# Ledger of designs, part 36: designed miniproteins, single chains, continued (3)

Each design is a single chain, and the fold is of that chain. pLDDT is the mean over its residues in the fold that is shown.

## One batch from the design tools (miniprotein)

Design m9314
Fold by ESMFold2-Fast:
Formats: C-alpha cells, structure tokens, sequence
Structure m9314 (fold): chain A 85 residues (1-85)
C-alpha cells in the first residue's frame, strides 16, 4: 500500500528530527538531516516533489531547531493529506 509506505517514511522522519532535538543538535545539523530525509521521500514519491521543494526552502529560512521541527511536522501533514487523495 503506497499510503502505508508514505506513513512509515513520515514516522521515520519525525523520529529522526526528535532524536536530533533530544541530542542537542545545531540548527544546521537538523536542517541537513531534514533535507536528506526529504530528498529520500521525494525520490520514492515524485508526486510530492513540489511540496518537498517548498518545504526545503522554508527549512533554509528557519533560525532555530524548534522552527525546523515545526516546518517538518507541517510538511508531514501536507504530504499525508496529498497521499490520501
């Protein structure tokens, strides 16, 4: 099931970001981790490419780790909504 695979990738992304926050990672480290996970998701789900490109632009403007985490959470919700269509 395509939607199930997307949900699994979204859970993995959220878990990776939360671990980085818990470990005290810098904003640049969390940005890099989020961008790497987004590229992986975009490769698996080309239909999400435009949404992911916008999310990467928003992440690059973030100034704190918490802001990156918030953008990731919002992007996950948007990806799951689009994937359920």
Amino acid sequence: DKLQKLKELAVALAAEIQRALDEGASVDEIKKLAEEQYEKIGKAFPELKELIEKAIEEIRKAKTPDQVAQIVAETINEMLIKGAE
Scores: mean pLDDT 84

Design m9315
Fold by ESMFold2-Fast:
Structure m9315 (fold): chain A 92 residues (1-92)
Amino acid sequence: MMSMEERRLEAEVEYGLLLMYYYEAKKEAEKTGDKKPLEEALKKIEEFIEKLKELKKEAEEEGDEETVEWYEKMIEELEKLKEELKKKIKEL
């Protein structure tokens, strides 16, 4: 079974890649007026939020309060990005 530290590092890498994808999608949509890049980014964010919720549950079961707090913060930040993205899609 993967260690809590390894799981957290994987989630951190995936989060970074997702943010890069989000910023590129936002830039492309602003340049072209095409909603598709933003809709694809929204789907990826929603999928990653669900993954983080499962990882948070595993950390809770292991009693790792620090890792639980880390995942909770990442989920909160992604939920904010999700709402901003939904608003941007509506404005295009």
Scores: mean pLDDT 82

Design m9317
Fold by ESMFold2-Fast:
Structure m9317 (fold): chain A 79 residues (1-79)
Amino acid sequence: MTKEEMIETAKRAAEELKLSGLVVVFDEESGVLRANATVGPDGKVTLSDIKFEERKLLPGMNGVFIFLDGGKVAFVPLP
């Protein structure tokens, strides 16, 4: 997955779940992308403070985590 594909994956996951918070995308071949997601009243997501760490991860480490206020975490597996 490219950095651009990881950004789109983060945005899509936040839009589908309608969740605002810290979004972290893991892709085993590309690395880790972190961003703050804000879901508007129309369900449109804006990402800010995007950080990308390019590295190979352990096999099977593919997914999106959304860290919510209060210590809750939502997980969305990557397709």
Scores: mean pLDDT 73

Design m9318
Fold by ESMFold2-Fast:
Structure m9318 (fold): chain A 71 residues (1-71)
Amino acid sequence: LAADLEAVAGFLENLGYTELAQKLRDSVAAGDLDAAIATVEEAIRKLKEEGFNPLTLQRLEDLLARLRAAQ
């Protein structure tokens, strides 16, 4: 999960969502699973609003489901 979350943070940073990427990295470093979930949910919401690739969105939603299952 940590490696998957870092991959998502890098992806968000490359898209210009540097603050979301930093929030995600900070929540992972703190072991704050609830904060990580909230940040991924916010990222999915913003990317959907921008009409991002459905396959990328599905991968993020799959990661979100895995994070929720780890609670």
Scores: mean pLDDT 81

Design m9319
Fold by ESMFold2-Fast:
Parts: structure tokens; sequence; C-alpha cells
Structure m9319 (fold): chain A 66 residues (1-66)
């Protein structure tokens, strides 16, 4: 199981990344406000990659741990 941490997101980007993580069968937690951090966990490697790419597209920094 992989996890993804995305930092430096606005509220819209954080919501999108968290919902994608849940949609990929994981769990997601949003912390902070401006900027926000999203932690998505319980993902397969493809789901983790999709969350990381969405987070980066939203202007965040993403780190994938397997």
Amino acid sequence: MARVVVRGLDATGATAAALLGIGEGGEAEVSGGRPATVVARGLDPEGARQVAEAGRAAGGEAEVEE
C-alpha cells in the first residue's frame, strides 16, 4: 500500500486531491488552511501516482511513499 503527501495546496486543490484519493480506494486527510496539506493512504501504486499528479497539477508538491 502506498501513501501520498501533497503540500502547498489551496482549498480547491486540497479537496480535489482528497476526493481522488478516496475514489482510488484510499483514505484522505486534509490539514492546514492556506496552504493546505493532503495525506492520502491505502492506495495502490497507480492510485498514488494519480493523486500525486493531480496535486502537482494544482500547484502542490507531492511525495509518494510505497
Scores: mean pLDDT 79

Design m9320
Fold by ESMFold2-Fast:
Structure m9320 (fold): chain A 59 residues (1-59)
Amino acid sequence: MEEKIAPKVAEATALMLQRRGVSPEVAEKVRERILEAAKKYGITPELVRKIIDEVLAEA
């Protein structure tokens, strides 16, 4: 996906995680990783899920 979509997906994902009790710092890491992935690969639901799982495992 292009830059127009990636920021919206990143923000929506970060807000969803914070609403579910994930810390703002961890949610921000997910947002950053989604934006970086969008620049390299585009965004898919599978990729977003993988990023969430990786960041949560790291936290």
Scores: mean pLDDT 75

Design m9321
Fold by ESMFold2-Fast:
Structure m9321 (fold): chain A 59 residues (1-59)
Amino acid sequence: SAAARRAAAEAALGRVRAAAEAGDLTSAKNHFMELMDRFPDAADALAEAAALLRELESR
């Protein structure tokens, strides 16, 4: 279902957020790649994850 798919994408985005909060660039990138691979149509989640990675890399 669309709701289950959105929940799964949100959980995957949550992993990117957790890695970014921990300052773990390698884990954040790996989780972002997983998000892109599994949820290429989750535009909002992908945009947020990309922004988090850019901010983390600029630190």
Scores: mean pLDDT 85

Design m9322
Fold by ESMFold2-Fast:
Structure m9322 (fold): chain A 80 residues (1-80)
Amino acid sequence: MKELEEKYRKEFEEYAQKTADYLTKVQDLGTPEEVARVTRRVAELFKKAQEAYKKSPKDALEYAKEATDFVREEYERVLA
């Protein structure tokens, strides 16, 4: 149980770091409106992840992964 929880914690931290890295890139390249929209959505998803972590670390990881995938797609969109 504790080993699995530690593994989920590491994966959560990795997703949080990737999300932060992509968000910084969107902030550097995006318009103020795009930055505000992306920042709000990421904050929503991580709020849900924190709430889910209390009941299921696995569900929390799904929200963290969704935030990472979302912000990566927005970064790729801003590059185009």
Scores: mean pLDDT 80

Design m9323
Fold by ESMFold2-Fast:
Structure m9323 (fold): chain A 75 residues (1-75)
Amino acid sequence: MAREEAIRRAEEAVEELDREAQEALDAGDVEKALELAIEAARRAIEALRDVPELKAAAERVLEGIEKKLEEVKKE
């Protein structure tokens, strides 16, 4: 099913970038970790474009991460 395939692709994209984001956090690089999380969310949104409910959830996650990155850059 297209839905299951979209979820799998989103999970694969997030899994790879989440690992890199965790490494950045462990190194104290919060800005890089947030940038990687934004990239993961964008890839998830692209993969989930045929699943409106999950796409909307991913878009909300992206918005939250973008706001957090702006806060980190402003301070």
Scores: mean pLDDT 78

Design m9324
Fold by ESMFold2-Fast:
Structure m9324 (fold): chain A 67 residues (1-67)
Amino acid sequence: VSEAEILAGVAAILIGVGNLLAKKGDYDGAIELYRKALELAREAGDEELAALAEEKLAEVEAKKKAA
């Protein structure tokens, strides 16, 4: 596997864990993981994964601010 494939794989895992934290109401934890996933997806050049991480980050930040 290439470095880009490893980075994209780790980013996908971080998004998954972030989703679990968000479902539990841990928005701060979810935000931290989505930010890391976004950085790794960008480094991997995976535009779709980066867009997904940005979308999830925006959703959870909005929920935190609305509370």
Scores: mean pLDDT 84

Design m9325
Fold by ESMFold2-Fast:
Structure m9325 (fold): chain A 100 residues (1-100)
Amino acid sequence: SMESLEKMRELAERAVEAAREAVRADKEGNFLQASKYRLLLMSYLVEIRILAKKEGLEEIVKTVDEMMAKINQAKSWEEVLKTVEEAKKKIFELIDEAEA
């Protein structure tokens, strides 16, 4: 549905913002706050995955799974942010294709 597609866009934007806030918190030495933003980030990704699976958007499900794997392997918060930003671009592209 168009509502599910729009919600996935909003969740992807929230995921990027959470990753940016985690980078900021880490640079400030606030590791507890960085960890809280990591949990928010992962929550948004899980919600995207659930919506994508419900809508039959297999490529978005795959993109989210690959993003979660890369986040778990990341050595820095900057690497997490880069991964989330790249995945957001791909998710938006796949949503645009589904709306065509």
Scores: mean pLDDT 88

Design m9326
Fold by ESMFold2-Fast:
Structure m9326 (fold): chain A 104 residues (1-104)
Amino acid sequence: VKEEIDKLIDEVVEKLRELARLLIEHHPDLLRGIGLALDLLGDAIELELAKDKSPEEQKKLLEKIKERLEELKKELKEKGAPEEILKKLEEILKLIDKILELLE
């Protein structure tokens, strides 16, 4: 279970970095631009560090990140964000949900 959780965290981290890069390079005009990309990179760093933390601490961090990403997805949909960005967010949210289920 821990090995599977670690792999899923790595996948979330990679996708958060990809999303941040996509926003900076191709869609800097979308909601908050650089600030949004920095938030995503910060979340990626915290998740990497969380691999060495307890399951309870990992759960709290993932729940916090999920809440922020769901809010972001809603805002980006309202602003008419490209399907590519919305799909990437949906993929990340699904992975977070899977990790949270494994941590229960």
Scores: mean pLDDT 78

Design m9327
Fold by ESMFold2-Fast:
Structure m9327 (fold): chain A 73 residues (1-73)
Amino acid sequence: SEERERIQQEIVKAVNALQDAIDKGDIKKAEEYLKRLEEILRRGVEQGLVSEEGARQLIEQMRRWLEEAKKKL
């Protein structure tokens, strides 16, 4: 579906932006992108386009990576 393709593209963009910010040590931007990703995933779950389990796993993975990055700075 068009809606599924749209939300998948939004997720990919948000994850890539978050990963790039972490790699550059830009914790402030990484936190902003994580919040954006959480909003996208919440909408996707509400619309039945993303599984709740998949959304939770992705958020937990990104949060863990961000916390590890914060400890190194």
Scores: mean pLDDT 86

Design m9328
Fold by ESMFold2-Fast:
Structure m9328 (fold): chain A 94 residues (1-94)
Amino acid sequence: NRSSSISLMNQIISQMQSLTDLYRDPTSTQQQITDQYQRLVVSGHQFVTVVSQSLPQDQYDQVGDLIGQSISSARQGDFDTAISYLNQAQSIVS
């Protein structure tokens, strides 16, 4: 449902912000960054599973594409762009 989709999207945004914080923290280890990235991937899969039955197909595809672009931007170290894509996805599910 919409409320659950918003909650999961907020969790994904929070996890992306945590990943950004780890990259900006000079004491962060590669293991911490890898672990946080894996949590983000798992949360993305959970979100896709929950929203696939609650959004119209076109909106579901658009949200999936935005999340994919967000993860790709984060992998390249462009966290501001990654968060921007997540905010766009959140706007669709809200």
Scores: mean pLDDT 76

Design m9329
Fold by ESMFold2-Fast:
Structure m9329 (fold): chain A 86 residues (1-86)
Amino acid sequence: MSEADLEAEVLVSMAMMAVSVAELALEKKPLTEETKKEIEEMLELARRQVEEARKLLPESSEEVREAVERDIRLIEERIREIEEKL
């Protein structure tokens, strides 16, 4: 595993955690403006982490690239689902 491989996997893991925090916040009813803002901040953090991971993919191994690309697609789908509920 290269340093780029490790960094890409860490970034994707961090993005998944941010999305999970947003999903948990979304389940708290009622949805206050404060809670919505917290969700939006977590989604923005996840998007930035995904973008940084994508920048590392050209330097990553094929195995890590395929795994990270799958995780990015899952993260993007989860972000879309959260945004549809806001």
Scores: mean pLDDT 84

Design m9330
Fold by ESMFold2-Fast:
Structure m9330 (fold): chain A 70 residues (1-70)
Amino acid sequence: SVKKAVLEAAEILEESGLTEMAEQLRKMAESLTDEALIETLKKTVLYLKNNKLVSEEQLERLEKIVKEAE
């Protein structure tokens, strides 16, 4: 489920101290289509990677979630 993938990604963001981003993803999971949610997840993970906002382990977990949701 795409919604489940988004909620799992939000948990990882919350673990990383990115609580505001996690809350935004949870709100989007209720309002956006599956296609829009996948694109939002991809953009979020790319942003986190480019700005080094999460650990390498957390980034690998997030990239796996995106790949499994596609």
Scores: mean pLDDT 84

Design m9331
Fold by ESMFold2-Fast:
Structure m9331 (fold): chain A 78 residues (1-78)
Amino acid sequence: MSPAREEVARLIARHAREPVHAAHEAGDAQGVFDAVIEAAERALEEARAADVPEEERRALVEAAEAFLAGLRANRASA
């Protein structure tokens, strides 16, 4: 996995941790998907605002957009 993909995955995991746990304990399967998508949206915002060289920021944004697109596609088929 590229360093940018690893970093974005960590950001998503960090933002998703507590909302996913809360939704899972409530038995809300849809809430779990919503929490992960929201975490991916937050990771995309952080990638766009990152104080890194333009090429690194572009790689982070591309990784975050790819994760978000995949998550939304999986939600639509769930």
Scores: mean pLDDT 80

Design m9332
Fold by ESMFold2-Fast:
Structure m9332 (fold): chain A 60 residues (1-60)
Amino acid sequence: SREDLVRRALTELAGVSPEEAERIAKEIMGKSDEEAIKLLVEHGFSEELARRIVEDARRA
């Protein structure tokens, strides 16, 4: 699922814990790519890293 792809990108690219990655992935589910990027930036990720996470979740 897209949630699983987001969770994987968060753990592999951002180094967050599986528990935190699951919370963030659920929070951005159903959101547009633009809104997901905004939420990731609010969680302390750079805009560049947030875009990479969203793109990787779309490709895998």
Scores: mean pLDDT 76

Design m9333
Fold by ESMFold2-Fast:
Structure m9333 (fold): chain A 118 residues (1-118)
Amino acid sequence: MTEEQKKLHILLRLYSLLALIYALLGKEEEAKEYAEKTAELMSKLTGIPYEEALKIVEEAVKEVAKFSESLSEEQKKELEELAKEAEEIKEKLEKGEISLEEAKEKLVELEKRLEEIL
């Protein structure tokens, strides 16, 4: 796996995380944006056609969005902070301001925190 492919795998996980968080928050526009970015990278990395990748991701986002109304205000607040941190890591990774190892460590922490919130 090349360094570029490693970066794309981390970005895929970050975009996927953001799509799910925004879906849970009922932020349809942001959820759609990150779902489309997730599908593009999924297609590129796995060889699945973009249309099939997009369908898989959009169905997952729609399923998760059904739970938005059942979330407590505390859970929503924690999800908003999680989204903010994920976006900061995404920006730094895209700009080359953090190492792939540091980005991966932070991403694993964010994914674990999402599981603890839900």
Scores: mean pLDDT 86

Design m9335
Fold by ESMFold2-Fast:
Structure m9335 (fold): chain A 75 residues (1-75)
Amino acid sequence: MELLKEADKLLEKAKEALEKYKETGKKEYAEKAIEYAEKAIELYKLAMKVVPKELLPELEEKIKEAEKIKEEAKK
């Protein structure tokens, strides 16, 4: 569960960086949003290998959310 907690923290950092990018237009925040989102996706994928099957849909949704952050930051 510590791996999942770390992934959740990275996802929140990605959301924060994307919001700062939208507010300031500074590409450095877009880069941070992508970086944090990619790290979160990596940790969620690792967690999917060890968590109960019941949690897989939740992790898939979080991965999709992180992918969406990457897409928004690339615009």
Scores: mean pLDDT 84

Design m9336
Fold by ESMFold2-Fast:
Structure m9336 (fold): chain A 61 residues (1-61)
Amino acid sequence: SAAEVDRFHRELSALVAAHRDRVPRAELVRIAHEAVDLVNAGASVEEALAAARARLAEVLA
């Protein structure tokens, strides 16, 4: 739904903004694009956001 898409973009943008000082911009852009690609491939918003958080955790490890 449009509300789910709006929620996804809002939460993904907030996640990227929260990591702007800790993660290189190129990595943030890559992670964001991977999450968008998952949603476009039929994954749920929850699955795509979980994948983005997992990638960020790996980069920060």
Scores: mean pLDDT 85

Design m9337
Fold by ESMFold2-Fast:
Structure m9337 (fold): chain A 87 residues (1-87)
Amino acid sequence: MSPELAAKIVATALLAVALSLYEDEETRQGILDAVNEGIRAADKGDYDKAIEAFRRAAQLAEASTSPYAPEVAAGLRDVIAGLEKEK
């Protein structure tokens, strides 16, 4: 994984945490679990699993009423595109 992609994953994860603070506990847990699964899979080089996890996180972010939702969704799409290039 490139350093640029790794930095994008970290930045997007931080925004996802900020978004999750505006959600109920169940939705917050879902977003954080999906993002954490994506990060762990990407770190192991399991890019297919990482892409699936980040797609779930993006779906949850797109359904969010948080003011961070558009930025998190865009960041997750960029991360997914970057991971697809690493495959």
Scores: mean pLDDT 81

Design m9338
Fold by ESMFold2-Fast:
Formats: structure tokens, sequence, C-alpha cells
Structure m9338 (fold): chain A 90 residues (1-90)
């Protein structure tokens, strides 16, 4: 999944840039795309990568505003569960 990894890394970098620019709407769009890619990584069994991108998306949602805190918390819990399950085996 080289293409998925490259796309996820690009979205993470561009999302961080949007946050630095104060562009809330762009940060949300990149967060949404990161969740979609994280879901694909999870379906492919790439749990460590999925956890990382769920965490990246959660951070972007938190930077977008307090109305996204619940969504960010849910993604952080999902990421922690995936990392906890597989961290000792990697």
Amino acid sequence: SRELIEEANRLEREGQAAVKAGDKETAIRYADKLVELADEFEKLGHYTAAAGFYRAAAWLYRQAGPEYDEKATELEKKANELRKKYREKV
C-alpha cells in the first residue's frame, strides 16, 4: 500500500500546514481524509499505521475547534486500542 502511505503522509503534512495558517475548514477536510485512509489501513490489517493516522486526524479535529473534541476523543480511543493490541508484537 505504498500509494496509501504516501497519500496519508501528504494529508498529515498538509493538515498541519492548514492548522498553522489558521484554516479550520481545510484542517477538517484533511482530518476527514485521514480517517478514511486510516479505515483502509485497518481493513488491510496495518493496525500500527491506522492508529497513527487516526491520532493525526484527532489532532487536526482538536485544532479545528471544541465542537470536534468528542470526535477527536473517539478517534484517539480507537488508535490507543489498536496500538495496545499489537504494540508488543512489533
Scores: mean pLDDT 82

Design m9339
Fold by ESMFold2-Fast:
Structure m9339 (fold): chain A 62 residues (1-62)
Amino acid sequence: SMNEMIARSVRMAARGRAPEEVIEEMARLAEEGDYEGALRLAREHVPPEVAEAIERHVRELR
C-alpha cells in the first residue's frame, strides 16, 4: 500500500538521524495514515534537511 511505502521512506531517511524508537513511531503513524503526526515528529526529532526530505516523499507518494 502507499502507507507502507511512505513508512519505508520514513525509516530510510531517518535511520541514524534519530533514536530508533522515534523512527518506529513515525513509521507507525505513516502506516496508520497519520501523515501530519509523522511529519510533526520528524520536524521535532530529525535534522531540518531530513524532515524536508520526508515531507517531499509523503507529498510525492500521495
Scores: mean pLDDT 80

Design m9340
Fold by ESMFold2-Fast:
Structure m9340 (fold): chain A 95 residues (1-95)
Amino acid sequence: MEEQLKQDGENLIKTARSLIEKARELIEKAKNSKDVEEQKTLLDEAYRTAIAAAIAVAGASYFSADPEKVAELTREVREVMAEIDELKAEIDKQS
């Protein structure tokens, strides 16, 4: 029983890491885009991906007893969301 919960938690940790990486890739694509509408679309997708990562982290917390991994991933999600907000603010200043 406890081993199944740990496997579910580890799978959610892996899912969260994958989603964080995807969000970072979308942010980099947005930074390299010359089209304001494309930048906004990529940042919106990055934000939704970061929300999915946050949900996976919350699930990992429920199924995993490793608070240090959960805390690390929570911090990384917050950093990604903050970068998205900063980039959106910069795009709005260019308009």
Scores: mean pLDDT 83

Design m9341
Fold by ESMFold2-Fast:
Structure m9341 (fold): chain A 74 residues (1-74)
Amino acid sequence: FEEALEVAEEAVELAAEIAELLARGEEPPEELLERARELEARVRELAEKLSEEEKRELHEHVGRRLAEIAKRLA
């Protein structure tokens, strides 16, 4: 679970940076988009190995952070 949580946190932080750039009308650099895809794929792979309880905790954690980002950018 620890590895999945760490990778998910990295993905959320990167998503926040991309969202901020888009909110300002700036195009995110290709490198950031590629990294986002890699982190998303890794989170998905790690999540498949988690228990139902761990999946729920990961989903709730990511959801909370993404909601925070969305609220800040609205």
Scores: mean pLDDT 75

Design m9342
Fold by ESMFold2-Fast:
Structure m9342 (fold): chain A 56 residues (1-56)
Amino acid sequence: KEAEEARERALEAGLAAGQPAAARVAVDHTRRLMEEGRYEEAREAAERGAKSLEAA
């Protein structure tokens, strides 16, 4: 759930910044980590992506 929220936040941040391709990459990476059961890494990756996109 937390990883999903971070993933959604990364997508929204990328769209707001006008970087939908970067947002998709972050979302896809997080989704793959979640599919592998690596939920903490997925959350960290999504948060990092969202923060990077928000700062750009």
Scores: mean pLDDT 70

Design m9343
Fold by ESMFold2-Fast:
Structure m9343 (fold): chain A 73 residues (1-73)
Amino acid sequence: MEEDIKIVEKAVKLAESGNELDRGVAIMALATLLEVAKREGNEELAQKYERILDAIASGNIEEAKKIVEELKK
């Protein structure tokens, strides 16, 4: 769990760089974590990962950061 949160934080930082390759890497990392959460039946965690993915895809990095802070609690 805490390791996954660190991966999410790194993904958000990559997306923040504005580099298309880094954004792609961030999206793929989050998509992988989302799939794992869904397979484990952790619907709350999956929903948070989906919201972060949507925020990054829409360029709303501040929204993604807020969701990451919720994830740490």
Scores: mean pLDDT 79

Design m9344
Fold by ESMFold2-Fast:
Structure m9344 (fold): chain A 67 residues (1-67)
Amino acid sequence: SLEEEIQLALAEIWLAVTKLYAERHKLSPEEYRKLVEETIKRLEEQGFSPEALEELRKAADEYLASL
């Protein structure tokens, strides 16, 4: 559905924002993990779907594995 597609796109945008923030502030992998966990909790509170949050988590884990 359109709403699901929008949530997935927003999750992708949030991932890009967390990556940019981490690069700008030179976060360690551990600090980035904490940032992602906090971001997921906030998005969950805002009503994001479990599917969108899981995609964000997977993409963040892939990014961390590439460091």
Scores: mean pLDDT 82

Design m9346
Fold by ESMFold2-Fast:
Structure m9346 (fold): chain A 85 residues (1-85)
Amino acid sequence: SESERERLAERARELAEEALRLAMEVMRRTTDHEKILRAIGLALRAIGLLFDVELLRRNGGSIEEFRALLREAERLLEEARELAE
C-alpha cells in the first residue's frame, strides 16, 4: 500500500539522517585520521541513501525496494554507532 511505502521511506530517511549526524559528530570529535576517513565514507553513503529514498518515492518504487533501502539504512546506522563509540 501507499501508506506502507511511505512508512518504510520515512523510517529509512530517519535512520540515514541519524547515521549522517553521528558520522559528522565523529569527524568533529576525533583526531584519528582512519576514523575520520571511515566517518566521511559513512556520511557519503548516508547522503546517497537519502537521495535514493527521495528518488524511489518520486518514481513510485515497490514495497520490496523500500524494504531494501530500510535494511541499508539500518546497517549504515549500526556502523555509524559503532564508529561513534
Scores: mean pLDDT 89

Design m9347
Fold by ESMFold2-Fast:
Structure m9347 (fold): chain A 95 residues (1-95)
Amino acid sequence: EERRREEARRLAEEGVRALEEAARAAEEAGETELARRLRSLAAAARAAVDAGNYEGAALAIRAGAELALRESKDPRVRELAERALELAERLEELL
C-alpha cells in the first residue's frame, strides 16, 4: 500500500510535468489560448498532488491531455498529451 502510494505520487508528478511541457510546446506553436488552459490544468493537478489528492490529480491530468489532443495541431503538443493521458490512465489503475 505504501509502495502503491509512492507510485501514485510519482505518476502524478510525471503527469504534471507532461502537461507543463505540453503547455510550453503549445505556446511555442502559437496556440496561446490552449497553452493558458493547459497551464491552469497543470496547476490544478500540482495542487491536488500537494494535497495528496491523487484522484483529483488524475482527473486534471486527463482533462488537460484530452483538451490538447482535441485542440492542438502541433505534433509535439500531441505527443506530450498522449504521454500525459497514459500517465493519467496508469494513475487511475492504482486508485
Scores: mean pLDDT 88

Design m9348
Fold by ESMFold2-Fast:
Structure m9348 (fold): chain A 85 residues (1-85)
Amino acid sequence: MEEKKKEAEEFFRQLLLNAKSMIAMGVPESTAIERAAAGLRVWMRRQGIPNADQVYDLIQQGRAAGLSPEEVLELALQEVLRILE
């Protein structure tokens, strides 16, 4: 199970770097985060990690509450790591 946590941490690192790159290139922050959330949902389903839709909804709720891309992805990572415990 430690290997799955490391895979999740690396995947989230890639999601954040991709989102930051998109924003730096002029893509709207909302679009960059929506792509990150959708990609995470697909990745979780492929890995057999439960509650992918719940984590997707958590990202949307965090953005609606005014969290930054870094903050919302950190929140989602902590939830995925909790699921993997």
Scores: mean pLDDT 85

Design m9349
Fold by ESMFold2-Fast:
Structure m9349 (fold): chain A 56 residues (1-56)
Amino acid sequence: LEKLAKTYEKNAEQARAVAERAREGTPEDSKRAVAWAEELKAMYEEQAEQARKELE
């Protein structure tokens, strides 16, 4: 479970990096990429939290 939580955290970090790079493109593409990355980050953070609770 700890390994899985770390994987989710890394995926969230990667999504953020992709969104940052997309901001260098067009404003419309940047908004879509940022919104998608924020949503993925929230999902992975929630999954990591659930995994941590199961470890208790």
Scores: mean pLDDT 70

